# Designs tried in a protein design run: designed miniproteins, single chains. Part 40

Each design is a single chain, and the fold is of that chain. pLDDT is the mean over its residues in the fold that is shown.

## One batch from the design tools (miniprotein)

Design m1460
Fold by ESMFold2-Fast:
Structure m1460 (fold): chain A 108 residues (1-108)
Amino acid sequence: MALPPEPRARLSETPVTAPDGSEVYQVTGIAPPDPEAKEEVLRRLEELIREAAQKYGVDPETVEAFLRAARELAERADYVAFSLLIGKDPATNAAALEAARAQVEAAR
């Protein structure tokens, strides 16, 4: 039986390897078109992004940028799985934010 994907937010249990070979934590979201359920997914994404950022001591400005990217992805990507990759160095995080922007543009 083909059901639409269940709304959820997840943090990877262990670090994964990014395409550039760097160590990152993956935050994955699937947001429904329903505003209330979308807000719940967004709240979970914000919590998981803060948790991943805390593991690497990411600066507050970069955390705010990831939170903004998660909100835009949740608003644009109804039932489409999206991911954010949070690393320990500024260059890795800048690349991840650019990739998130590409996901937002693709979901438009």
Scores: mean pLDDT 72

Design m1461
Fold by ESMFold2-Fast:
Structure m1461 (fold): chain A 58 residues (1-58)
Amino acid sequence: GEARIEASLALPEEQLEVAREVAEKLRSIGDALDEAIEALRRGEISREEALELIRENA
């Protein structure tokens, strides 16, 4: 159990669901950004292709 003290930022259940969805979306975008940067650094894709890859996941 992790119930030590009441969470300093307690969110209603509906806000928790929205926060999770936003976090998942941001994580997906972050992963796409990292992959695009690494591929661009290796010269495997162009700058335009890297931007397209990020947009596909945004």
Scores: mean pLDDT 68

Design m1462
Fold by ESMFold2-Fast:
Structure m1462 (fold): chain A 55 residues (1-55)
Amino acid sequence: AEEEREEKLIEELRNYLKNVLGLDDSTVDAILEAAKKLGITPEELLEIFKNYEKI
């Protein structure tokens, strides 16, 4: 249940980074790993990137 929710958020984030920012899978994976180490959730990361795009 919890793993399934996290997996969906990661997929949404991956899709956003690839389709909006044009990043490849390797770059997206590196960003997700860095976020995990910093304690940033996939949901928070998505919000950060969306705010950056607005500017």
Scores: mean pLDDT 73

Design m1463
Fold by ESMFold2-Fast:
Structure m1463 (fold): chain A 61 residues (1-61)
Amino acid sequence: SMEEEIGRLVYEAMRAYSAGDYERARALLEEALRLIDSIPEPSPQQLATRDAMLRRLARLE
């Protein structure tokens, strides 16, 4: 499902971030954000995930 795909991307992004691979972490977070932004009526949980992703991306700049 799309939720499982988003979860996998976030998990991989966290692993990349912990490994110091900030370029890969950014790319994975951007892909997950694109998937969430494709949802017409995101749930409160999906919106919270989106906010967390945006905050993580800001830290990678």
Scores: mean pLDDT 81

Design m1464
Fold by ESMFold2-Fast:
Structure m1464 (fold): chain A 62 residues (1-62)
Amino acid sequence: AKTTLNIAVDGTTANYVVKEGDATVASGTVSASSPAAAVAKAIAIAEAILGKPADEITILAP
């Protein structure tokens, strides 16, 4: 199964969903000082949850 991270940005808030194949393993929301900072925080959280670097995760961000 492929690991995916879906990120949706609303202002300076990023909503993230981490999936292993079709299974949702984590989801949440992070806020930051900018949209880009919120995306970066979501990626860092996914890396920590999955124990793998971002280049091994299919990241779907705006």
Scores: mean pLDDT 81

Design m1465
Fold by ESMFold2-Fast:
Structure m1465 (fold): chain A 60 residues (1-60)
Amino acid sequence: LGLKVVATEDYEAKTPEELSLKKGDVVEVLEVLDDGQLLVKNLKTGEIGKVPVRVLKPLE
């Protein structure tokens, strides 16, 4: 049961482990990580990576 959340702002990956997002992208939360990061899958591209929780908002 993956939580679906939406990007509230554009985010550019700062490391190879991070995922770039565009505002309005819907992602599935795969894991809750330390330091307020989430491992997510971008449902438009299929890419998986880490993003800060601050740029995401629950969709449902």
Scores: mean pLDDT 77

Design m1466
Fold by ESMFold2-Fast:
Structure m1466 (fold): chain A 86 residues (1-86)
Amino acid sequence: MKVIIKASNMSEKQRQELLDMAEELKKKGNDVEIKEEGDTLTITIGNLTVEQEIGIVLRAIGLGLDGAEVKIEFKGDTVIIEITFP
């Protein structure tokens, strides 16, 4: 399974927290690609277990509860998560 996270309007702390998450998943053997285009950080994570995918989705929902605008979309075996921080 694959997750694509697109994050914008981040503070430096929020950006670092997303990068730290990506680095941890890479250390666990997941395929991780990071791309920065303007104000948008795109993190693509492949080879996810169902448990890892659920964990990422729950973390995104938590960011929404903390005031971010979060959109979650399913496309086949890929989850697309768009996060706009306040």
Scores: mean pLDDT 85

Design m1467
Fold by ESMFold2-Fast:
Structure m1467 (fold): chain A 62 residues (1-62)
Amino acid sequence: GREEAIELLMEKGGLTREQAENVVRALEESSEEGQELLKELMIKDMGMSEEEAEEVLRLARE
């Protein structure tokens, strides 16, 4: 769920807890297209794998 998405962003994305909470909130408030853009940001800017970014999206939707 939400907490697991936060933890994954911290561990794999290199984010602080506050930054991870803000990303999860953005995902919860985003359209499907907005969620895809956030997934691309996680991969390109945060150095996460596609699998890790997809898991964040999945967990944030639970």
Scores: mean pLDDT 82

Design m1468
Fold by ESMFold2-Fast:
Structure m1468 (fold): chain A 98 residues (1-98)
Amino acid sequence: MLGEQGVRDAELAGEAAAKAAASGGSGADAAAAGVAGAGGGAGALVARRAGGEEAARRGGEAAVEGGRRAAEAAVGPDSAAAAKAAAEGAEKAREAVL
């Protein structure tokens, strides 16, 4: 039921996590809150139940990619710390169900 919506939600969750991490200053706390608040792991789990493991995998991948893009857009390509925190947050969302 949530195949396409699940991917979209995972991508938005990744972007939210990336922006939270970039803006928080405390990278670890911001990334953790962003991932938890955005529900990246929950989104992937719901996608898995609705579209199966393949859908969850695609959702997780979209979340990681979305988080990476958001980090680059929010702080610019030179901000390694923000990009790393955002990528770690998005990756944890993916790993929560994969």
Scores: mean pLDDT 53

Design m1469
Fold by ESMFold2-Fast:
Structure m1469 (fold): chain A 68 residues (1-68)
Amino acid sequence: MVTYEAKNAEELAKALQAAGDRVVKVEVTTTAGTHTFEGKSAEEILDKILKFLNENNSKILGAKVTAE
């Protein structure tokens, strides 16, 4: 199990690309609070995060990507 830390959306995208299909969960700290996202793929998780950011007009302050 490996944890990748990201400080912004660009670093989060790179961490998700590195984890790939091994991604288990992503904890995202935003201006609207800290939320945990899960999915079957990095793409599904990223889509959920982007929808959250758009719906809450929030910004990423940090993230933790957990991979197996």
Scores: mean pLDDT 81

Design m1470
Fold by ESMFold2-Fast:
Structure m1470 (fold): chain A 107 residues (1-107)
Amino acid sequence: MELTEEAARAAEEAARYAAEAGLLSAEAGGAEGTAKAAGAAIGAIGAAQGARIAARRGDGEAAAEAGEAALAAAEAALEAALTEEARRAAEEGIRYGREAVELGRRA
């Protein structure tokens, strides 16, 4: 199996879940929830872009770095989580982020 492609996919999934968790918390928490979730959402956008670039280049190290960025965004989203759905989305983001780092470093 192509470990770099798997790592990039996992990083993109982690970023997607982090962004979803941030959105769910913003919807529940009003202005304060939005402010706390904003950093996670911004980090997720960067991580997803990095993952796509890593996949196109076949760069496992870049995929691992995108995974680390997505993991950090998901951890921030978990800290900001205002609902059970937001918490679950953030936890899935953390799981995929860790997978991306492991796979990318092994590629």
Scores: mean pLDDT 80

Design m1471
Fold by ESMFold2-Fast:
Structure m1471 (fold): chain A 99 residues (1-99)
Amino acid sequence: ASTSVTFTDPETGEKTTVNFEVNEEKETITVTVSGMPDHFKYVRVILTDEKGNQVTKTIKGGESAELPVEKGTTYTIRVTVVDKETGKKYEAEPLTVTV
């Protein structure tokens, strides 16, 4: 399964897209960040399983990262983007994915 979340920059209207690609056989989620404006510092991704265990990763624009997950588990995904100049944090609506 794959899913995505989009942040719209309130100042410029530019869109940052964070894509999540689930690989059940490898037990990984590949996270890709695209379209991020230069004034955003990074995207922080938090995966929380049904038991409350968390995996966190910080990803810069144009980068990808693999996060370890367990097959047959449902994760709540929280995505936050951080502005370089102000330190302001913008959070997307939480989404869920099942591996």
Scores: mean pLDDT 80

Design m1472
Fold by ESMFold2-Fast:
Structure m1472 (fold): chain A 57 residues (1-57)
Amino acid sequence: SALEEAERAVEELRAAKTPEEAQRAGRRLGDALSSLPPEEAERLEKEGVGAVIEAGL
């Protein structure tokens, strides 16, 4: 489901070791978010930002 794909993309962002890995995960997250209700999309987008910060990227 789009929700599961978005959650996986957030985890890939958190595990990213290079800017290139983060950008690929971010694109997958963006694609999944386009299929989610606005409230869920906003929540997962914020989680994605937090994941990038946690990864140090």
Scores: mean pLDDT 80

Design m1473
Fold by ESMFold2-Fast:
Structure m1473 (fold): chain A 84 residues (1-84)
Amino acid sequence: EKEREERIAKLREELQKVVNEAIDILTKYLSEEEARKIVTAGILGFIPLVRKELEKHLTPEEVDKVIELLRKAQDLYFEILELE
């Protein structure tokens, strides 16, 4: 049980780091509220919709980086749910 809790805590910490990195990029162009909505949509798997929205505001390189971070966040989020 303690090893499982420590694993979940580490995954949550990694998820928070990935989310914060994505928000830092997004807040160069968007409000913090809009950035959080995009991150939430990305984690929930609405990647094609998120990509279209990001392409309006970000450079192609920044879009690809944010999408990669959101896919990583999605993987971490579902891994946490599987362990809970």
Scores: mean pLDDT 84

Design m1474
Fold by ESMFold2-Fast:
Structure m1474 (fold): chain A 71 residues (1-71)
Amino acid sequence: MTFLEKAEEVGERARRAGLEDGLSPEAAESTGRAARQTVALNEVLNGKDTEEALKILSEATRKALELQRAQ
């Protein structure tokens, strides 16, 4: 699997676990996004500076701005 695929899987697992624990769909989505960002951060911090990890971090910032604009 690519790093991007792995990060998406981690995010989906966290989202699903959040729903199973009784979180709202919105809270579960936020949990999934946080888990995905954590995977990307750990990759960078371990000296595995990949374009994919940097893209995830940049996309997280973009999504935060989009959510703020949409509300």
Scores: mean pLDDT 70

Design m1475
Fold by ESMFold2-Fast:
Structure m1475 (fold): chain A 64 residues (1-64)
Amino acid sequence: SKRLELLREEKKKLEAQIEELKKQLEEAKAQGDQERAKELEERIASTEKQLKTVQEIIEELEKK
């Protein structure tokens, strides 16, 4: 379904965003920027929660 395809695309975008944020977190830690590192950890956690929600919606639509 078109809706399922759009949700799978959104999942891929969120996964890519998490990987980018993890790279930025590694850079912040290497620079000793603890404030930036904390901000990035919070953003990663929020994005992972969004990804989990999208995954749950995909699973429900696939079980239909």
Scores: mean pLDDT 86

Design m1476
Fold by ESMFold2-Fast:
Structure m1476 (fold): chain A 68 residues (1-68)
Amino acid sequence: SMREQIEREIELAMLRIQLGIALILAKNGKYEEAERILEEARRRAEELPEELRPEALELIEETEKKVA
């Protein structure tokens, strides 16, 4: 349904914002704070519907690679 699609888009948009904040923190030398946010994002991704989980985890892994 349209509601389910909107909810999925919001969840992924929120994740992208969270990951963007982690990248900004890492670029400014705040690696511990960036790592905390990435860990929180990973925990949230595990709670997402099975359909969204692979995409969410891929986004997190790509971000982790850029932070490291």
Scores: mean pLDDT 85

Design m1477
Fold by ESMFold2-Fast:
Structure m1477 (fold): chain A 56 residues (1-56)
Amino acid sequence: DAIREFAARAGVSPATIRRLSDRELLELIARLVGGGTAEGADAVTALAEAIRRDRA
């Protein structure tokens, strides 16, 4: 599950991710990508795919 994978890589629980507003989620994504790690980029990609699938 992409949300669970993202939560694990971000160091938070999946429940925390589900409680974040769109703005708070964007800020968390920006911090992970801004760190320049390949793992962070992969986690963000997985989350983006999950959000697109869920909202479509």
Scores: mean pLDDT 68

Design m1478
Fold by ESMFold2-Fast:
Formats: C-alpha cells, structure tokens, sequence
Structure m1478 (fold): chain A 94 residues (1-94)
C-alpha cells in the first residue's frame, strides 16, 4: 500500500509536469482535474482519509500554488484552488 506522502508526492509531480508542458490553461486544468481524481481514488483506496492525511494534502496544495504563483494566471490559480477544495470535501465525505 502507498502512504499519503507517496500519493501526494506523485500528484505534485504530475501537477508540476502539467504546469511545465500544457499548451493552454484549459489543458492544464484538464490535467489537474485528472490527477486530483487519481489522488482522491488512491487516498480512499488506501484508507488515507483522516484529518491528518487531509491536512497533509491541503498543505502540499497550498505550497504548490505559492511556488507556482508567477507561472499561473489569476483565473487558473483560482480554478486550481477550487479543485483542491473539492478534493478535500470529497475526502471528508469518504
């Protein structure tokens, strides 16, 4: 089984690649949505839905947005934040 740290690290790597390689904001958001869904499925499958696991995910996502703030349009950054919050809500419902 994977740990929350391993899943989050893989998710962060996928997001970073999407930021580096996406030809458009729409392509970036589509890739981000796909990796958020993968992360949600992996965390639920491994029973990583505690408040500690969710907090680890939230901190990593906040750090990602700060680290990439100069590379993201305000609209894209807001859409990514909305995806983070949606994923957190769905993890809490699991």
Amino acid sequence: MKTAEEIIKEHMGRLARAVATAASDAELLAAARETHEWTLEEMIRNNLTSEEDIEMYRKAMDAFLEDHRARLSPATAAALRALHEETIARLREA
Scores: mean pLDDT 85

Design m1479
Fold by ESMFold2-Fast:
Structure m1479 (fold): chain A 56 residues (1-56)
Amino acid sequence: SAAERERLERNIERAIPVIKSLSPEGKEIVVEIAVKELLEAGFPELAEEFRRRVEE
């Protein structure tokens, strides 16, 4: 749904700076979990964008 997508987009924007501050090991674990959850929720485009933004 549009509301679910907007909620996820807001959560991603808030989470990225926090995730970037984690250790390399912690970052890898959190990114894999978040990507898996976004894919299962039906937002593969958000999963790809999230992974890309964390790598920046």
Scores: mean pLDDT 82

Design m1480
Fold by ESMFold2-Fast:
Structure m1480 (fold): chain A 108 residues (1-108)
Amino acid sequence: MDVREQLVALRDRALAAKTLEEIRKVANEMIEFIESIEDPEEFRLAADMFIGTFDELVDRAPPEFREEVLRIAIEGLEKLASLAQKRGDEETVARLQAAIDRFRERLA
């Protein structure tokens, strides 16, 4: 299966989601898929696509749901950062940590 095509399909599903439950479900599916990627370049691309997808979801979310969308994003990014750290991918860890910090600032 083409990694990019699967990521685009998951992004499209996330952006089409109408409930927090649907967003959580797609986020979990994206994280599980990204965790299965063994190629370092594809993993970095996937991490960047997760960040970009949740940036757009947060911006599109009604104010009353924005906090929960931010929390879903942070949980997913923390899982990816832990995996990147275990793999010794310091560059991806730094990028994911920067995204986590940015989302946390929006939550506060």
Scores: mean pLDDT 85

Design m1481
Fold by ESMFold2-Fast:
Structure m1481 (fold): chain A 61 residues (1-61)
Amino acid sequence: GPLEPASVEDARAAAEKALEYAKQGDIVKATNYSVAAMLLYALAGKLDEARRVLKETEEAI
């Protein structure tokens, strides 16, 4: 496969943190974690997951 499973797990963890910070009103941290999650999902070839992270984080802000 293009990337190891650990990269996808890191993307998921970053996405969860992005949503958590967005709900707390920490826009800077929410944005930083969402960008990290999107990049990791994109590098893993999971573009639909990357798009979902962006949408869910924007909806939570």
Scores: mean pLDDT 78

Design m1482
Fold by ESMFold2-Fast:
Structure m1482 (fold): chain A 58 residues (1-58)
Amino acid sequence: GPLEEAARKLVEELKAQGKKTITLDDVKAFAERTGVSIEAAARALKKAAEELGLDFLG
């Protein structure tokens, strides 16, 4: 859905910038921007990070 697409796009952009880890600050910023809970943002970003080979909250 739209949240999963937005999460994947963000993780692809961070990976392109040389980032290797999704941080708690990335989760908070994504939650704020999308208007979802931190828990929903974390689930979407964790899934996208696992699919794209980035560490989540490492």
Scores: mean pLDDT 87

Design m1483
Fold by ESMFold2-Fast:
Structure m1483 (fold): chain A 65 residues (1-65)
Amino acid sequence: SRAELEAEIARLEAELERLEREGVLAVIQGDHSTAAAVQARIAELRARLRELARELGDEKLYQRH
């Protein structure tokens, strides 16, 4: 349902925010391995968000990202 898609999008957006903060901390700490792993996961979540936005029928949602 649309409500289920919107809930999943909100959940993934919260996960992205958490990972972005984690990635910044890893860079500051010089943990390049963790920073790379976090960036890979961020890319995967952004791809999933674009897929869900397409399913929602709003092709403009998240294209600015």
Scores: mean pLDDT 81

Design m1484
Fold by ESMFold2-Fast:
Structure m1484 (fold): chain A 73 residues (1-73)
Amino acid sequence: MKVTIKVTLKEGADPLEVARQVAKALIDAGVEVTSVRVEGDTITFEATGTPEQIEKAVEAIKKLPGVESVEVL
């Protein structure tokens, strides 16, 4: 399925570094990343995967030090 994953950064986090960590978590879960957008303290990923792969990725992303919240759209 195609999903949009919105990651909100903690204040002081490096958006580029967090984007790389999030992309790695998505790829490690078997999710295909089709686009990445950085806008202020928010990183938006468009991705394709199964519900199970998306859930696994979201769990990993929530544990990253620079991540405040994760929303799946």
Scores: mean pLDDT 84

Design m1485
Fold by ESMFold2-Fast:
Structure m1485 (fold): chain A 79 residues (1-79)
Amino acid sequence: MSVEEAEKLAKEGEKLFAEGKLEEALELYEKALRDYIVTLGPGHPLVAESLENMGKVYEAMGKLEEAEKLYKIAKAYKE
């Protein structure tokens, strides 16, 4: 897997999120997250960004507890 493929998945996820296709956006962000972790390691800023993007999707779904967990993990990786 490549960083370029993960970035493509993340961009498509952003588009789906903007269109209100929350579950589809979440699936693409999850795939991007896995690719970033494998390629760059879990502590990389792009992994943190993917976790924040997934958190935003859960927040839009009304799943605030799930969103909070993802934001907390993302914050730890950015520090």
Scores: mean pLDDT 81

Design m1486
Fold by ESMFold2-Fast:
Structure m1486 (fold): chain A 96 residues (1-96)
Amino acid sequence: VTYTTMIKGYLQLGQIDEAIKTTNKMLENGIKPDVETINLLVQALYSEPPNYEELRGILVKILKVSPKETIENARQDLEEKNLPTDILDELIEELS
């Protein structure tokens, strides 16, 4: 079982807190989130969950440790799927 699979499962069940905890464990173990994980978490922010700020905070942590190429690939994947990129773009600008 991969961290990405666990995060996806939690998000599908609306268990945003568990998705955040799993993502934190992934980061603590030095595992870099992939494009799928980043985009799953970005999409979850559009549902405006009660823990929006905690979810946003974990995405900021992810972007700080992610290679530029991974972030660019995540943005491209969202565009190819006709999904909004505005939140991801705002987070990237905040880190500049």
Scores: mean pLDDT 82

Design m1487
Fold by ESMFold2-Fast:
Structure m1487 (fold): chain A 61 residues (1-61)
Amino acid sequence: MKKTYIAKEDFKGDKNMIDVKKGDEVEILSIEKPGFAKVKNKKTGKEGYVPIDKLVPKELL
């Protein structure tokens, strides 16, 4: 199954991360052990890292 998450709050990325806005749908591409996920933002099409604690599984909403 596709691992789709929703941003639960706004996050502004640094140099190699992406911005997400509360309510953005992201697809998990890979999970980094220190609590970051590489994601694709479905709204913007951009790929990059976000803190996983900013994301909630869509199935839990």
Scores: mean pLDDT 74

Design m1488
Fold by ESMFold2-Fast:
Structure m1488 (fold): chain A 84 residues (1-84)
Amino acid sequence: MTVTLVEVETSEGGTSLTVIGKKGTKVRIRTDTRSEEHTFEQDGEAFVTTALEPQRIRVEAEGEAEFRVGGAGAASVEERELEG
């Protein structure tokens, strides 16, 4: 199973992270204040997490996923593929 790890360091001004996956892809998003899990029920479904304050966001995706980072604040993005 291929797991993709994306770590986003957000800054002031708000940052949005959008994960787009295929049906059956599981994603886990962890911020400094919360943890969220989602399983995609449709191909091309989008899951969005927003961070308004500077923090780290960790995303783990099991399966095929695309990551998009946006927002008014500056963000640093690190992507790693883990083979399980």
Scores: mean pLDDT 74

Design m1489
Fold by ESMFold2-Fast:
Structure m1489 (fold): chain A 87 residues (1-87)
Amino acid sequence: EEEEIYRRAREAALGPARESAQQYADKLTPEEIERVAEEAAGIAARLAVDYGKRKGLSPEETAQFARDLAPPIARMLALALEVDRQA
């Protein structure tokens, strides 16, 4: 149950995360963009599942929350990579 809810939330979050990471395509490699998207989707899904369990959200509501969380998380991860990049 929880694993399936997480999987659905992560799948729902991946597209929005990738779209957000792509705004940094001039500063990040395609490989870095995909890594940011995957990490952001995973974080968004985990947060959404944990919140959903506490609040009694449906799997659909949990997936929507993950979708909403993913873009700002991807943006923060992309900015962190840009700032921490060595010469």
Scores: mean pLDDT 83

Design m1490
Fold by ESMFold2-Fast:
Structure m1490 (fold): chain A 95 residues (1-95)
Amino acid sequence: MTPEQEAADVRAGVDALVKKVDEMIAKKAPLRELTILAVAGSLIAMQAELLGDYETAAKAYEAVARIYEASGTPEDLKLAERWRKKAEELRKKAA
């Protein structure tokens, strides 16, 4: 896989992640499904970060934060806050 193709695939994956997060939250999906999506989203976010695509990584981390916010447990809300701070740091690196 070329670096350009990998970057494009990761960006497409993050766009799909954001759309799926919106759909799953809107339909009030079970916590188990939201947790699986959060794990998948975290992996693609880390891949974007490793590629130096900080805007895409920030977008993915924000999507993961929204999943944890939808869970609403105190532990998950604290995780959401950490992921949002990570996204903010990456956006500053992108600028």
Scores: mean pLDDT 83

Design m1491
Fold by ESMFold2-Fast:
Structure m1491 (fold): chain A 74 residues (1-74)
Amino acid sequence: MEEAERLLEEAEELIREAEEAFRRGDLERARELLERALELVREALKLAEDRELIVRAVGLELRAIGLLEDIRLA
């Protein structure tokens, strides 16, 4: 559980940085951060046994995918 929690904390930070980069028009930086965040979220999902952690991970994955789609369409 500790490892899954850590991965989700790191992913959430990367998504926040990506959202900020996207607002600045730094699409390349935003994409890099989101790809890293998705990697961490997917690893956390493999380790997560707790419903609350799984829900959090799925939410972060959807948030990251949505922003990647916005970047792709920009």
Scores: mean pLDDT 84

Design m1492
Fold by ESMFold2-Fast:
Structure m1492 (fold): chain A 68 residues (1-68)
Amino acid sequence: DEEADELLRVIGEKNPEAAQRLRRLYELAKKYGLHDEAVRFLRDVVEGKLTPEEAIRRIAEAIEKALA
């Protein structure tokens, strides 16, 4: 997915460890139909609206709720 790959690349320029964690969570979110939400959180990180750590928590929470 071109948009997600570019957003993760930009995040990884400043925080490669967070970008790796976000990529793993993005792939998992995609399996549960949460692709659009995950991409929105990645955009918010690039735009400075969310920290990478907050985006990690929010994507993980969305996946957890989808499993419940």
Scores: mean pLDDT 85

Design m1493
Fold by ESMFold2-Fast:
Structure m1493 (fold): chain A 56 residues (1-56)
Amino acid sequence: SELEERLEQAEREGARAVALGDREAAKRHMLEASRYAEQLGDEEGAERSRRGAEAL
């Protein structure tokens, strides 16, 4: 689905930003992934992404 594709894209961009040391971009993409996961009903995935962003 489009939401699943957006979630995967946000997760990939977040991971890439972490690897590049871009904390602000990583946080933004992780929060975006959290929102898409919530829309998909993946509460664990949403919480995981939110915690990742908060840890930065």
Scores: mean pLDDT 87

Design m1494
Fold by ESMFold2-Fast:
Structure m1494 (fold): chain A 67 residues (1-67)
Amino acid sequence: GAMAEEHRKRAEELEKKADEIVKKYGENSPEAIDLYGEASLHYLRAGDVEKAKEFDERYKKAVEKRL
C-alpha cells in the first residue's frame, strides 16, 4: 500500500543519513541514536522486519554505551 511505500522511502533516507552521521560523529552519537530509532520504526511500518531489527539493535547498543 501507499503508506508502506512511503515508510520504506523514509527509512532508506534515514539509513543513508545515519551512515553519514556515524562516519562524522560515531556510532554512539546522540544524532546517530535518534536516526537509528526513526529508521527502525519506518522499516517496521514498511514491513521490513529484518531492517527494523537491525536498526533497533544499533539503537539499543548505542544507548547502552552512553549510560
Scores: mean pLDDT 86

Design m1495
Fold by ESMFold2-Fast:
Structure m1495 (fold): chain A 85 residues (1-85)
Amino acid sequence: GSLLKTLEALLKEAEEKGYSPEIIEHLQRAIDAVKAGNYEEAAKHLREAAKLAIEQGDYRTAFVLSVLAAELEILAEQEKRRAAA
């Protein structure tokens, strides 16, 4: 999947559109976590970014971040199931 490329594209868009520094920080941390294979940590960072977007009234960004967090949560569950098998 192109999940890492999607997150990197979203980070670039966030920087170009002037998203808040706190949202950008969480996006950077989510990308680092994906690169490390830590999908659970990546999902947590995207959930925090989505919460910040809601607090700032940016519901469109919150929606996109929530969808990506849900995809990472599915990947984290799949990795936990593989590790338990």
Scores: mean pLDDT 84

Design m1496
Fold by ESMFold2-Fast:
Structure m1496 (fold): chain A 97 residues (1-97)
Amino acid sequence: SDPLVDPSKVTEEEIREAIELMVDRIAKAANLSEEQKKALIDAILNRDFDELEALFKENNLHLGLVEGFKEVSKDEELFRKSMLATRVVLEEREREE
């Protein structure tokens, strides 16, 4: 329902915050440690998909999300847009909970 965000106007800090919010939700759902949460954030920020896949396998998480990150990360604008859209969805859900 929100208008599309212009990726050229998005700061690296806003992308980092979106990733942190998404990983926080994954960590809470999967009961991950604070160290595992930080490792996931760093892997996503650095597009380190080998590390991300290893962390998901170690914690028995579904690899579909890793494949999604790989797909959108081939287009930097799509990646940024996807992270911001995910943040909006998660913030909306948190308000309804």
Scores: mean pLDDT 74

